# Designed miniproteins, single chains, continued (2), part 58

Each design is a single chain, and the fold is of that chain. pLDDT is the mean over its residues in the fold that is shown.

## One batch from the design tools (miniprotein)

Design m6126
Fold by ESMFold2-Fast:
Structure m6126 (fold): chain A 64 residues (1-64)
Amino acid sequence: AEEFYNKGLEYMNEKKYEEALKYFDKAIELDPNFAEAYLNKGRAYEEMNKYELAKEYYLKAKKL
């Protein structure tokens, strides 16, 4: 899970938000309670101006 999460963070730093989301999804697939992956999915959606999706993932991270 951590390996895919770290690759997602690399794509976030490159502002490649769609690619980052794919790696965060892989991290969540391996660890459904990976709060940091949900938090960073929210950040990626926020950077993409998808504020409703960002809010959903921030709330999901908070519940974990």
Scores: mean pLDDT 85

Design m6127
Fold by ESMFold2-Fast:
Structure m6127 (fold): chain A 118 residues (1-118)
Amino acid sequence: MEPRVRVVRASVSADEITLEVENVGDRPLLVKAKAIKDGKVVSEATVEVRPGERATITLKGLKPGDKYTLVLEARDLETGELVARYEAEITVPDKPAVNDPSGAIAFGAGAGATARPE
């Protein structure tokens, strides 16, 4: 029930989403980020993250003004077991922000269930 991967930082620009992830578990993980629109994967990136390490994932080719479902999946590199999954709805700004502080992504926004610790 506790996630083995943590999103340390997330930022959105006009065309890109950048995620910094940390492997807080004891096993190497394959972390895949996807931007999904209308049930189709429009952008994806994958990185291998060793125990205790951080990696940056960048999703490119997004369109300004479009809404995407951002999915982050972490799988055990040896077994292929899904160990963590995060989902967030993201709107890419329709203009390059001059002085826009909206560089933060909240995973679980609108889902409600992930915000309560048990």
Scores: mean pLDDT 70

Design m6128
Fold by ESMFold2-Fast:
Structure m6128 (fold): chain A 74 residues (1-74)
Amino acid sequence: MEEALELLREAAEAEAAGDLERALELALRAAELAEDPRLRATALAAAGRLAAKLGDEERAERLFAEARRLAAEA
């Protein structure tokens, strides 16, 4: 299984536990390791949502922009 998928699963578990900072870190690592552009876009979108929940609107906007660009190329 692609390591990025495992990191996204861990990110979901961290989010469910209320650890949004850890969830964001794991989602960003998933994006870095994702070999599939669609999976990378998914991980960046997840990171964007988590950044927004943490109040980091600038980071969330940047992450969503990257995710949209990759999704359009996939």
Scores: mean pLDDT 83

Design m6129
Fold by ESMFold2-Fast:
Structure m6129 (fold): chain A 62 residues (1-62)
Amino acid sequence: ADEEVARELAAATEEEIREAVERLDELIKRLKENKRPITEEELEELERLAPYYTRALLEEAE
C-alpha cells in the first residue's frame, strides 16, 4: 500500500534510486524499440518504479 511505498522510498539510498531510474529508462527504451503494446507485468513494474523517478527529478530541481 501507499505507506509501504513511502517507507521504502524514505529508506532508499541515492544508489537505489539511481538504479530504479536506470531500470525504468531501459524498460521504456525496450518498449519503444519493440513498438508493441505494454504487458501487465511491464505496467506493474513502471508503476512500482515511477515514485523513484519522481523523487530523482525533485532532487535535481533543488
Scores: mean pLDDT 68

Design m6130
Fold by ESMFold2-Fast:
Parts: C-alpha cells; structure tokens; sequence
Structure m6130 (fold): chain A 102 residues (1-102)
C-alpha cells in the first residue's frame, strides 16, 4: 500500500541518519515479514541482531522467517539461539519440538 511504502521510506531515512538504531532495523524486518518479503525481512533482522544480539525476539523472528521459507534446519538453529537467551520461552520450545518431531 502507499501508506506502507511511505512508512518504509521514512524508516529507511531514519537509518541513513542513525545506522545504530536497532529498533528501526527490527521494525523494517517486521514490516517486510508481514508483507511476505521474507528475504528482505532476514536482511533487516540480521542488522538488528548485530546491534543487539541479546534480543531473543529477533532470534525467534528469524526462526519464523526461515520456517516460512521452508528452511527448517536454519529455523531450528535460530529457535535454539532464542532459547539460549530465554530458556523458559514456551512458544519457542513448542516450535522446536514440532520441527524436530517431523
């Protein structure tokens, strides 16, 4: 949509001025993910992750993106990293169990 395009362009302008803003990298990743642009979502989430590697949500979301792409081995690796940061995260554990059961 035009509103989504303008929002993305505004966020990208923020990053040109403030490349250390991991929240804006994360938000762009989330918007691309919601729009089904999984490869772009990965690029933006990876940038956010380099700036804040302790954010389990970014690790989890990368797992979700790889799952959507059918890349189950990579999805497992990212979910396992999310669990290393938050070992009691029930949703991440359940997703891992489902993938390993197959």
Amino acid sequence: SETNKRMIEELEEVLKKNPDDYVTWYLLGEYYYKNGKYEEAIEYYEKALKLNPNNYVTWYNLGEVYYKLGKYEEAIEYYEKALEIDPNNERTRENLEKLKKE
Scores: mean pLDDT 85

Design m6131
Fold by ESMFold2-Fast:
Structure m6131 (fold): chain A 69 residues (1-69)
Amino acid sequence: SPTERQMRGMIARYREIAKRLDPETREKMLELVKQMEELLRAGDPDMRKRFLEIAQKAHDLLLEEEARK
C-alpha cells in the first residue's frame, strides 16, 4: 500500500499532468485531485483504499488521453 508521502506524490503528479490535458479532461482530473487531497486530510482508516480508487480513475483518464496520440 502507498505511504502518505507516496500519495502526496501522486497528487502532485496528476496535478502537473492536468496542466497538459485538453480542457474537458483537465477539469475531470482536477476534480479527482481535489477528492484525493480531501481524503488525505480526513485521516480515515480506510483512506488508503479510497485514495487508490480515486487514483485509479485519474490513471484511467490519463490512459484514455494518451491512447488518442
Scores: mean pLDDT 79

Design m6132
Fold by ESMFold2-Fast:
Structure m6132 (fold): chain A 73 residues (1-73)
Amino acid sequence: MDPEKLEEEVKRALALMYVSLAKQLMKKGDYEGAAEMAERALEIDPESEEARKVLAEALEKLGDYEKAEEVRK
């Protein structure tokens, strides 16, 4: 496997880990932690619909409706 493909696989794995952690934090009621983990996932994979969805939900739970709407764009 070339270094470029390995880098992409590592990025996908890391983004998925952050999304999974964000979802677990949402279930636990840690909305600030969930938002942070979802933002980390989007930093690695900006096109992650799941990360964007979790971030928007976490922001809504925190009362930040304006930022949640911006994330959904």
Scores: mean pLDDT 80

Design m6133
Fold by ESMFold2-Fast:
Structure m6133 (fold): chain A 66 residues (1-66)
Amino acid sequence: LSEDLLLEAEASLYVMAGTIAKKMGDYEKAAEYYEKAAELLAKVPGREEEAKRLKEIAEELRKKAE
């Protein structure tokens, strides 16, 4: 379905943005981007485990932010 493909594509862009923010030391923005990616993937059937992992990464990044 095109909607699921768009959600996956958007999630991939957020993962890339989060990785860039993390490399720049902006852990707060990195956490926000990974959280958004997790929210999008949680809506895609069969991607629940990937969404959970991204949420866990975001939680770790938030602990590093401050």
Scores: mean pLDDT 83

Design m6134
Fold by ESMFold2-Fast:
Structure m6134 (fold): chain A 89 residues (1-89)
Amino acid sequence: EEERFEADVAVALILIITAIAKSTNTPLTESEVDRIERLADLVAEKGTPEQLRVAADAVREMAEINEKHGKTEIAERLRAVADRLEAAA
């Protein structure tokens, strides 16, 4: 149903964005971070504990990529998102 579908799509999109960032070694833009925050909120509200953990791990990987590129503020925002997802699991 609707809630399950939204969480499934949100997790899939987070994983796809993470995979692209890792494969290209490219930091996220501010609009991409805003999207990740919105997707993470959906996962936190409607996701399973397993989905929460998977999403948290992916977001943490994105934070490390942004930190390596000197985008400390974006990395901190992403780490906060990952921490919220992990706490909700």
Scores: mean pLDDT 83

Design m6135
Fold by ESMFold2-Fast:
Structure m6135 (fold): chain A 70 residues (1-70)
Amino acid sequence: MTEEEKREKMREELKKRLAELSEEEIERLEEAAREEGDEAALEFVRRIRAGDVEGALEIREARAREEQAA
């Protein structure tokens, strides 16, 4: 399995996990994001609540890119 295949598999697993988040898990993420003042994490939670798993994943990927650029 190549690194690209591993990344693709991880992305699909993340999509499944995001779609299966319970309301309690979503509430915990939202509370943590509010306490940290993390606007990106709040937007992530909003997209999860709206059923926009792809949009939520975009926020996570954007954060990963920012960390690599910093």
Scores: mean pLDDT 75

Design m6136
Fold by ESMFold2-Fast:
Structure m6136 (fold): chain A 83 residues (1-83)
Amino acid sequence: DAAARRAALAARIAATREENAKLAEEALKDGSTLDDALLEVAERLRRTQVAALEALGDAERLAQVREKMERTIEFVRKEIEAR
């Protein structure tokens, strides 16, 4: 059922967000900049959300989320560059 698939995907997204946060912390411990870690986490979150929506088969929502996420990543990148 669609509801069961959405629940499973929501759980997977939550788990991936936890892993991405851990990866960012490890990058910071290795002497990486916070800015580099933020860009890496944002890109991984984008890929996970795209995969989840593709699995749901909602092409219109997938396109909207892709555009919104790419705008958000670009905004973060420009804010980092402006510092």
Scores: mean pLDDT 67

Design m6137
Fold by ESMFold2-Fast:
Structure m6137 (fold): chain A 66 residues (1-66)
Amino acid sequence: MEEKIKELIEKYGDEIQRELVARLLAGEITPEEAEEEFYRRIAEIIEEELGIKVSVEEIRKLRKEM
């Protein structure tokens, strides 16, 4: 399961990060809000693709291991 979550972070993470960086540069969102939104969107994708709910904290831990 953790490996599938890491695969989703790799697959979608760059796209989400690019979108959030653009919003950050436009002054629409703070760095703290961008980080929170990144993990929230990854959690939504995990639920959509794998049918499981994971906490933002679990996703953060897995990302630090990558």
Scores: mean pLDDT 80

Design m6138
Fold by ESMFold2-Fast:
Structure m6138 (fold): chain A 74 residues (1-74)
Amino acid sequence: MSDEEKAEEYLIEKVGELIRLGDEHGVPAARLGAMLKRLVDKYNEGIKAGKSLEEIKKELDELLEEARAEIAAL
């Protein structure tokens, strides 16, 4: 698999984790949608900028942890 395919698989995994957390914690659809958009936008920016697989993974991990903290504060 290419690094782009690996990055896409990682995004799909992180999106799935965030949707599961949102469902488990009753996060409002608009708020969950905004969190998901941040992940997708960051991924697209990383691909467009030619960032490494590891850099893209790190940025997605950081955004998911920010989303976890926001959900825990609800």
Scores: mean pLDDT 85

Design m6139
Fold by ESMFold2-Fast:
Structure m6139 (fold): chain A 110 residues (1-110)
Amino acid sequence: GELEGVGVVLIFGKSVPEEVKKEAIEMLKENGAEIVEVLTLGELPIEEIVERILKAFREGANVVVIIYTKDDEEEVKKLVEELKKYNIEPIVISYEDIKKLIERILEALK
């Protein structure tokens, strides 16, 4: 698939519907991505999410994808700012734009 050799940390906002989470996971797997970690904002402290991302990067992850709803925006903003300290720029996608997931990852890897 187009994402062969791509290791993904997949992060969902707490308000993201379960069907969108399933669609995102299926799209990534069908395109050959390795899902190294799946995390949910609001279930863990931001500091713990950052530590798990850093661990995943040591284990072969090279992309962070955040899928969110408007109700998750404040926590997404906090996570994005924290990741900047480590020179990690996540791909941030509204749940409404889930069909653009593969395209957005490919653009970020150019």
Scores: mean pLDDT 88

Design m6140
Fold by ESMFold2-Fast:
Structure m6140 (fold): chain A 68 residues (1-68)
Amino acid sequence: MSQREKAEALFAEIVAENPDMSATTRAALRSLLDLLVKDGAELTEEVKQGVRRLADLLLEGERARAAA
């Protein structure tokens, strides 16, 4: 698979795991993945884990705001 296909697969997986994700958070995540692919970064397991961690942080901020 190309790095673009790996990024699309990871994006789809994170979105499927978090169906309540806002359009803003989704756009931010997609922009990050697009930037990584454009910069020639390989989507290694470490990079995928980093992206998942950032997605979790964005979702925590979103949920905290929704709960207030």
Scores: mean pLDDT 79

Design m6141
Fold by ESMFold2-Fast:
Structure m6141 (fold): chain A 63 residues (1-63)
Amino acid sequence: EALEYLSRAAGLSKDDEAAAKALEAQIYLKQGDVEKAKEYAREAARLGTGEAKRYAERALELL
């Protein structure tokens, strides 16, 4: 479910940097690196706005 929220955050982001951070979080999570996934998801939430920010924040709650 964290992967789904990160995917939505990346797809809905109007900021390319926020989208890139959400994609990096997905990659690390798929590799089992939860700590790096949290770090990048936190950056996606910081840089994101609106719905993209909310999805990144919900992904962090699940990690």
Scores: mean pLDDT 80

Design m6142
Fold by ESMFold2-Fast:
Structure m6142 (fold): chain A 86 residues (1-86)
Amino acid sequence: WTAKHKGEGEYINGEVRVSVEPLELPEEAKEVKIEGKFTGEDGSEKKEEAVAKNGLEASRKVYELIKAAAEEFKQNIKAEITLTEV
């Protein structure tokens, strides 16, 4: 099982607004690997990985990763998120 999603973080006056496509989550509570690729407006790229114990935690971690990338770059970012069952 693997699902790919698009997201974005808007950086406005030190605040981040996160938008992500509805996540396809595993049917059962299974460990999920999260791979994020984040691209800033200036072409800067960052890759991050995380592991979630279940699909609900995966949704939270995806939000946190997008927010952190936008805060780090201090820019609007595009996110490509890959979720894989571990």
Scores: mean pLDDT 79

Design m6143
Fold by ESMFold2-Fast:
Order: sequence, then structure tokens, then C-alpha cells
Structure m6143 (fold): chain A 96 residues (1-96)
Amino acid sequence: MIDEKEVKAALAVMYAAIGKRLMEQGKFDEALESYKKALELAIEADDPETARFVLRVAADILEKMGKKDLAEKYRKAAENPEKSVEAARQLIEEIK
């Protein structure tokens, strides 16, 4: 069977990469939308390494948006794989 969680993890990484590219183009609203999808997929994948990657990329966009305290919070969360999925759940609520 195709592992749905593995597919969701791959999609989360892809959407995070798209969001980073949009951020580099100055399209901050579109970047944030792409990161929200990446966060949702990372949470559904329930994979700590995928959540860690998405949180690092989200922290970069938050810093570019001037949300430095929020960026630092989620950058620290990305350092601990065991907390990364829960931190992704918290971040998605904060950016809705």
C-alpha cells in the first residue's frame, strides 16, 4: 500500500519549499498560505523530521515578516524532534 503519511510528508516539504521561494520574491501572503498547507500536511504525516523542516522554514518567513519573537519560538521548537509536531499544531493556530 502507498503510505499516506509518507506522501503527506513529501507534500509538506514541497509546500514549505514553495513558501520559501515566494518569500524570496516578496510575496509574503502567498508564502504564508503555502506554509499553512505545509504545516497541515506535516501534522497529518505525524513525522518529527518533516515537522522540524517545516518549522525551520516557517521561522524564516516569520522573521522576514518582522515577527521575530514568534520566529525564535518556532526555531527553538525545531531543535527538538519530540516537540516538533506539537509545535506545528501551535503555529498553525497562531497564523490562522
Scores: mean pLDDT 80

Design m6144
Fold by ESMFold2-Fast:
Structure m6144 (fold): chain A 77 residues (1-77)
Amino acid sequence: SEKVKELEERAKKLEEQAIEKYSQAGLYYMMGSSYKLAGDEEKAKEYFKLADEYKEQGERLLEEAERLRKKAEELAK
């Protein structure tokens, strides 16, 4: 149905956005690790906090995508 297709397309876009958030989290984690190795503990903590925030954003996007996919499955029955 049209509604099922709409929900699946929305879920796919949220999954793509989650990948972007996880990629950014990975970059911030690498930056934090670099600062830690350089002895800059304050900068390391800042970047590790950013990595955690972006990871949490990605997790929330995937949770929403999963909800939409389950709703689509129920409507397709």
Scores: mean pLDDT 90

Design m6145
Fold by ESMFold2-Fast:
Structure m6145 (fold): chain A 59 residues (1-59)
Amino acid sequence: SEEDRIRAELMRRLVALAEEAAARSNGDFEHNKELAGELGKRGLRLVEEAKRRLEELRR
């Protein structure tokens, strides 16, 4: 279904974000704190866009 496609795309993008977190993190706490803030905002945006698309399917 279109809903399943939207959910699958969200999960694929969140996995990619987690892989980017692993690749970009290091032993520096301040660097990792800033990185977490950046990636957290990007992840929230992905979730909100998926919610909007799912809501549009109900209309």
Scores: mean pLDDT 86

Design m6146
Fold by ESMFold2-Fast:
Structure m6146 (fold): chain A 64 residues (1-64)
Amino acid sequence: MEEEIRKRQREAFDKVKETMLKEAGKEALDFEISRLNKALEAARQRGDEETVKRIEEEIEYLKK
């Protein structure tokens, strides 16, 4: 009985997680872009051109 309940809870959790990820995807994406912009600014201040290019490419990819 408990093992069957745990399997049902796992399936329900996976479905909820997928729905949350789909619905909260834009908010999570905006948050990640904001974090990358902060990292980009820090990299620019350090003069790390390779990191700057990498972060700019990542931001561009996420905006698609």
Scores: mean pLDDT 71

Design m6147
Fold by ESMFold2-Fast:
Structure m6147 (fold): chain A 57 residues (1-57)
Amino acid sequence: SLEERIAHLRRVLPDLNDEARRFLASRIPESKWGEVEAAAKIADREQRAAALGGLLA
């Protein structure tokens, strides 16, 4: 299941490395993954980073 989560994050967050994706997959509950997907679609890099950071708080 962790590998499947990493594969999903690789598709929605292609600019991150696999270590960052493993970290996100282990820290963000599946109930918030829709929010991760939405945040990944934010065109502005700084706003995208802030939104993703908020999900880890």
Scores: mean pLDDT 71

Design m6148
Fold by ESMFold2-Fast:
Structure m6148 (fold): chain A 61 residues (1-61)
Amino acid sequence: MLKVYLKEGYTVEDIKDAIEELGGKILSYDPEKRSAIITELTDEQKEELLKHPAVEKIEEV
């Protein structure tokens, strides 16, 4: 699974459509840490998600 960290001022709603378009699903969201756990993506899909202005970083969990 992947953990997506959001930049300050953004929420899970800002990335939901982008994740779903890449074939991923949001499994959980922690608003305090501004992080979402999502289903696995390919390296190409991860690079596309990293281009989103709301995304700070992505980590494997």
Scores: mean pLDDT 84

Design m6149
Fold by ESMFold2-Fast:
Structure m6149 (fold): chain A 80 residues (1-80)
Amino acid sequence: MDAEEAGRLGAESALASGGGPGTAGAAGAMAARASGGDPEEGGRVAARLAGGDPERALAEGRAQNAKALAAGRAPAAPPR
């Protein structure tokens, strides 16, 4: 399976779950990795197919990661 096919499958799965382009990108990347493809390409394809901008999805993911790091999220905190 190539990254484009994996991205398409990831986008379909994420959209069926009510996710947006960001969720589709993450699902596409995971599908690509599981099939031995390039996760970054799979994520870009999935974000595009879900109607999003792949570069914007990457920027959003980086911003989210920086925010989580600054907030010090840890599983040691009591569960909600």
Scores: mean pLDDT 65

Design m6150
Fold by ESMFold2-Fast:
Structure m6150 (fold): chain A 62 residues (1-62)
Amino acid sequence: MKLGVVTVGLSGEEAVELGLKLKKERGATEVQVTIAPDEKQALETAKKGLEAGADEVVVVIK
């Protein structure tokens, strides 16, 4: 399973830690973590990730 994680308001370290946690919890084989500057760009990034072949995308906004 290919997992996307898109975050807003997290540091790079917090985003990576969250991505690794979600990879383990969801049983994903691959995880791609992206930090977006705002909610609108996070949602567009999530849509593009699904279109590019991600099986699931999780959006996390702080």
Scores: mean pLDDT 84

Design m6151
Fold by ESMFold2-Fast:
Structure m6151 (fold): chain A 66 residues (1-66)
Amino acid sequence: RERADREAAERARHAAETGDPRPPLSEEQAALLREIAEKINNIGDGIESLLKTGKTSTAPGGLTSG
């Protein structure tokens, strides 16, 4: 367990030194990220609706008209 903790800590330090800064996000950047998240959420809801109502018979062989 301690070995894994040490490796994780070393990895975190390496990431911080290699260029993982922790600057605060600008209001504009935060707003853009929020908008993107909302759009993704809306797309997800749309896809789920399509999956539930539009995709009822997902079986091979639906190409034949009887």
Scores: mean pLDDT 64

Design m6152
Fold by ESMFold2-Fast:
Structure m6152 (fold): chain A 60 residues (1-60)
Amino acid sequence: KSELARRAAEALLAGDYETAARLLAELFGVDEDVVLAGLKALTPEQREEAAEMLRLLSEL
């Protein structure tokens, strides 16, 4: 179970892309700026999909 994935999902659904990018960058070991740019490029539907996937990942 990943607390980072759960918090990232919550931040993403709240529209807090800066917090979501930081948490995802820490979780996956990638550049925060790259993640932030990617999150801002997502449609609302893609953001919901990503948040659900992160929520499921947090339960594993």
Scores: mean pLDDT 79

Design m6153
Fold by ESMFold2-Fast:
Structure m6153 (fold): chain A 77 residues (1-77)
Amino acid sequence: MEEEALEYWKKAEEAYKAGDNEKAREYFKKAAEAFKREAERLKANGESATKITGAYLRAIGAELTAELPPEKILIGE
């Protein structure tokens, strides 16, 4: 399940809103790694292609967000 990755994503958003852009980027990177691990685990367990693809797409999104400079990260207020 993606609970760990979602927790990291939420912490990244909270850190960004608090003005801690360095912690926000660290948490987005942790979220990306957790989503990748989840996708690989779902694949190993023979889960549906939809679940596996969803986890990979979220991992890619988090990884791209972590690579952006803080001033270019657009998130909900």
Scores: mean pLDDT 71

Design m6154
Fold by ESMFold2-Fast:
Structure m6154 (fold): chain A 56 residues (1-56)
Amino acid sequence: EEETREQARLAANAVIDSIPDPRKAAEALRRMAEHTDDPVQREVFREAAEKLEKEA
């Protein structure tokens, strides 16, 4: 669980770093959340997307 959460967080950060537009990065993260069947990964990606949407 902890390792899965860390891996998901690293993946989310990689997406954010590769997509300079925060709205597009948030959209990509929401798509990743939609396509994962792991509930921990889905939660991490969704939370990252929500944080980006609130800030920009």
Scores: mean pLDDT 78

Design m6155
Fold by ESMFold2-Fast:
Structure m6155 (fold): chain A 68 residues (1-68)
Amino acid sequence: MSREEIAKRVVMRVAKRGMDAGLTPAQLKELVDKVLAEVRKALDNGESEEDIYRRAEEVFDELLEKYK
């Protein structure tokens, strides 16, 4: 897959989880922005889609702690 396709798939997967967790639109925007930054770094390092998703999950968990 292209880099753009991997980035979109990871972002969509994390965004869905954020929506399922009841995040507001503003919180979802912050999540997507942070996930995109980490996904771009991981893609530049040649990491797998699975590793990229794991990094995105870490960002998601960090933001959930902030919003408690």
Scores: mean pLDDT 77

Design m6156
Fold by ESMFold2-Fast:
Structure m6156 (fold): chain A 83 residues (1-83)
Amino acid sequence: MKEIPQASEFTKEAILEFLKILDELELSSETMARIIGILLRGLAEDVPPEETLEEIVEVIAEESEEKAEEFRKRAKEALEKLK
């Protein structure tokens, strides 16, 4: 059987929490499409959630620094609760 490398449970839970926060931020469709790409890469390559968080913040900051700071604060808080 071909085992496809799967993200850790921690990475999966972190990404689900990020998705909840992103849904509340009302970002543009273009920004959301870029973020979905980052999230899918995080799952496929088991990227540490803190690195995925920083990549998402950079993308949001191109649209709105306020929304980027809000996401960063909420995502870091969610990540600490998952530890």
Scores: mean pLDDT 79

Design m6157
Fold by ESMFold2-Fast:
Structure m6157 (fold): chain A 69 residues (1-69)
Amino acid sequence: SEAHEELLRGIGRVLRGIGDRFEAELRLKRLKEEGGSEEEIREAERRIEEAERLVKEGMEEVRRAEERL
């Protein structure tokens, strides 16, 4: 079923986004504690935003797939 495949893709995207967000947040914390550059801090913040976008997109895919089940 296409709906089941979309559900699994959505779940996968959410899990990847959660992992990416956690990694980026951990990196940001280390940069702030160890005196990282402003550029490195901005990059880590951008990665958090990108990861949050992936979670949102994955959640939307899960919701659409559930409506077809």
Scores: mean pLDDT 87

Design m6158
Fold by ESMFold2-Fast:
Structure m6158 (fold): chain A 51 residues (1-51)
Amino acid sequence: SAAERAAEAFLAGSRARAAGDLEAAIAHYREALALDPAFEQARAELAALEA
């Protein structure tokens, strides 16, 4: 359940990033990590956007 919602948040973040909405992308990736702290790909994407 949490893993499913984390994947959903990650997908939303990826779509926002593709649309150029970096603020929304960061918010969605943070939500994915809040739901699954071990979500390596979400952490990597967030780190890249916050650099």
Scores: mean pLDDT 84

Design m6159
Fold by ESMFold2-Fast:
Structure m6159 (fold): chain A 70 residues (1-70)
Amino acid sequence: SMKQEIVDALRKILELIKKEDSISATEYLLSLPEEVRKKVVEELYKALLLAEEENIPLEEAIEKVIKELE
């Protein structure tokens, strides 16, 4: 399902961010099919806003977004 593809993509990006591999995270995001990429970018933007609002690491905000989608 598209929901599972979005969750799997977010988990992969989270793994790369935890490794401090921002280049691979960006390359992976850009390699995703356009429809999946757009949804992943929307969820990452939500995570970024959440991280800034709650003053938590981006990694923790991404984990919260993934849990909400599951």
Scores: mean pLDDT 85

Design m6160
Fold by ESMFold2-Fast:
Structure m6160 (fold): chain A 100 residues (1-100)
Amino acid sequence: MKTVEAEASATNPKTGKTITVRARVEEKDGELHITVEVYEEVDGKKRLLAKSEATAKRGEEVTITLPNGEKVTVKVDSLEETAARAAHEALKAAIKYYNK
């Protein structure tokens, strides 16, 4: 079983708050299992804000719904591209919610 991870983060310079998204993609039986975790770090305290999971086949698009109701659509390609895309798109959604 092959697994890849990608991470994207952004720091709000006004608040010092860092939002980090980790996307993990595993290939099982021709399907990609995608796990997205959203973390908040401020004043040395790290907190898990959201965790979402989805599965899709290569060439499909998958919609990952965050607990805040924001939806992230990811095109499923290679393990590496899917992980990077999931991390980036989820970070964009998380910043709109968790940095406000």
Scores: mean pLDDT 78

Design m6161
Fold by ESMFold2-Fast:
Structure m6161 (fold): chain A 60 residues (1-60)
Amino acid sequence: SEIDKLLDEAVEKARGKTDEEIRRIFMEAARKIYELTKGNLDETARFMRRLAERIRALRA
């Protein structure tokens, strides 16, 4: 799906980045996901939690 591709791109962009850069990537992803979900906060939150877990795994 378009959202899955966006999550994959965000994870790849976050690889090897600083906390500040990761925060910027995360915020931009949140904006795009919110647009793709047509303002559905629950769906956006679900996808953002998934993104956060994947980014956290890069640093573990």
Scores: mean pLDDT 84

Design m6162
Fold by ESMFold2-Fast:
Structure m6162 (fold): chain A 70 residues (1-70)
Amino acid sequence: MKLTPTEQRILDLLKESKEPLTVAEIAEALGLSRATVSRSLRRLEEAGLVASTTSPYYPSSRTRYSALGV
């Protein structure tokens, strides 16, 4: 799949982070809007490059994303 520069930057950030990150954390780290990050993460998840994880204690409060070993 062809990645945009924004999608590549998000993927690289997730690879460098040893902890799953929220949309807000990624947006703040990269200076992007939450809407841009959310859209890019959806495309990366569809490509099989990232996975979403939800806390068992707060499943509806925050979704976190991690890179899939690429």
Scores: mean pLDDT 74

Design m6163
Fold by ESMFold2-Fast:
Structure m6163 (fold): chain A 57 residues (1-57)
Amino acid sequence: FPPRPKLSPEQEAVAKEIAEKLNEIGDEWDKFLKELGKLKKEGKEEEAKKLLEEFLK
């Protein structure tokens, strides 16, 4: 490991909070993308558009 100083305790706390929020948003986004991709592969473009509209609402 490189001999550089670690993040300050305050910076580590902020990074943890950001990571938690990103994980929550990422999980919801990943589920949405999987459903959208599945609908598109099945040729259900209308269902895919409806899902997108509901998600953005």
Scores: mean pLDDT 72

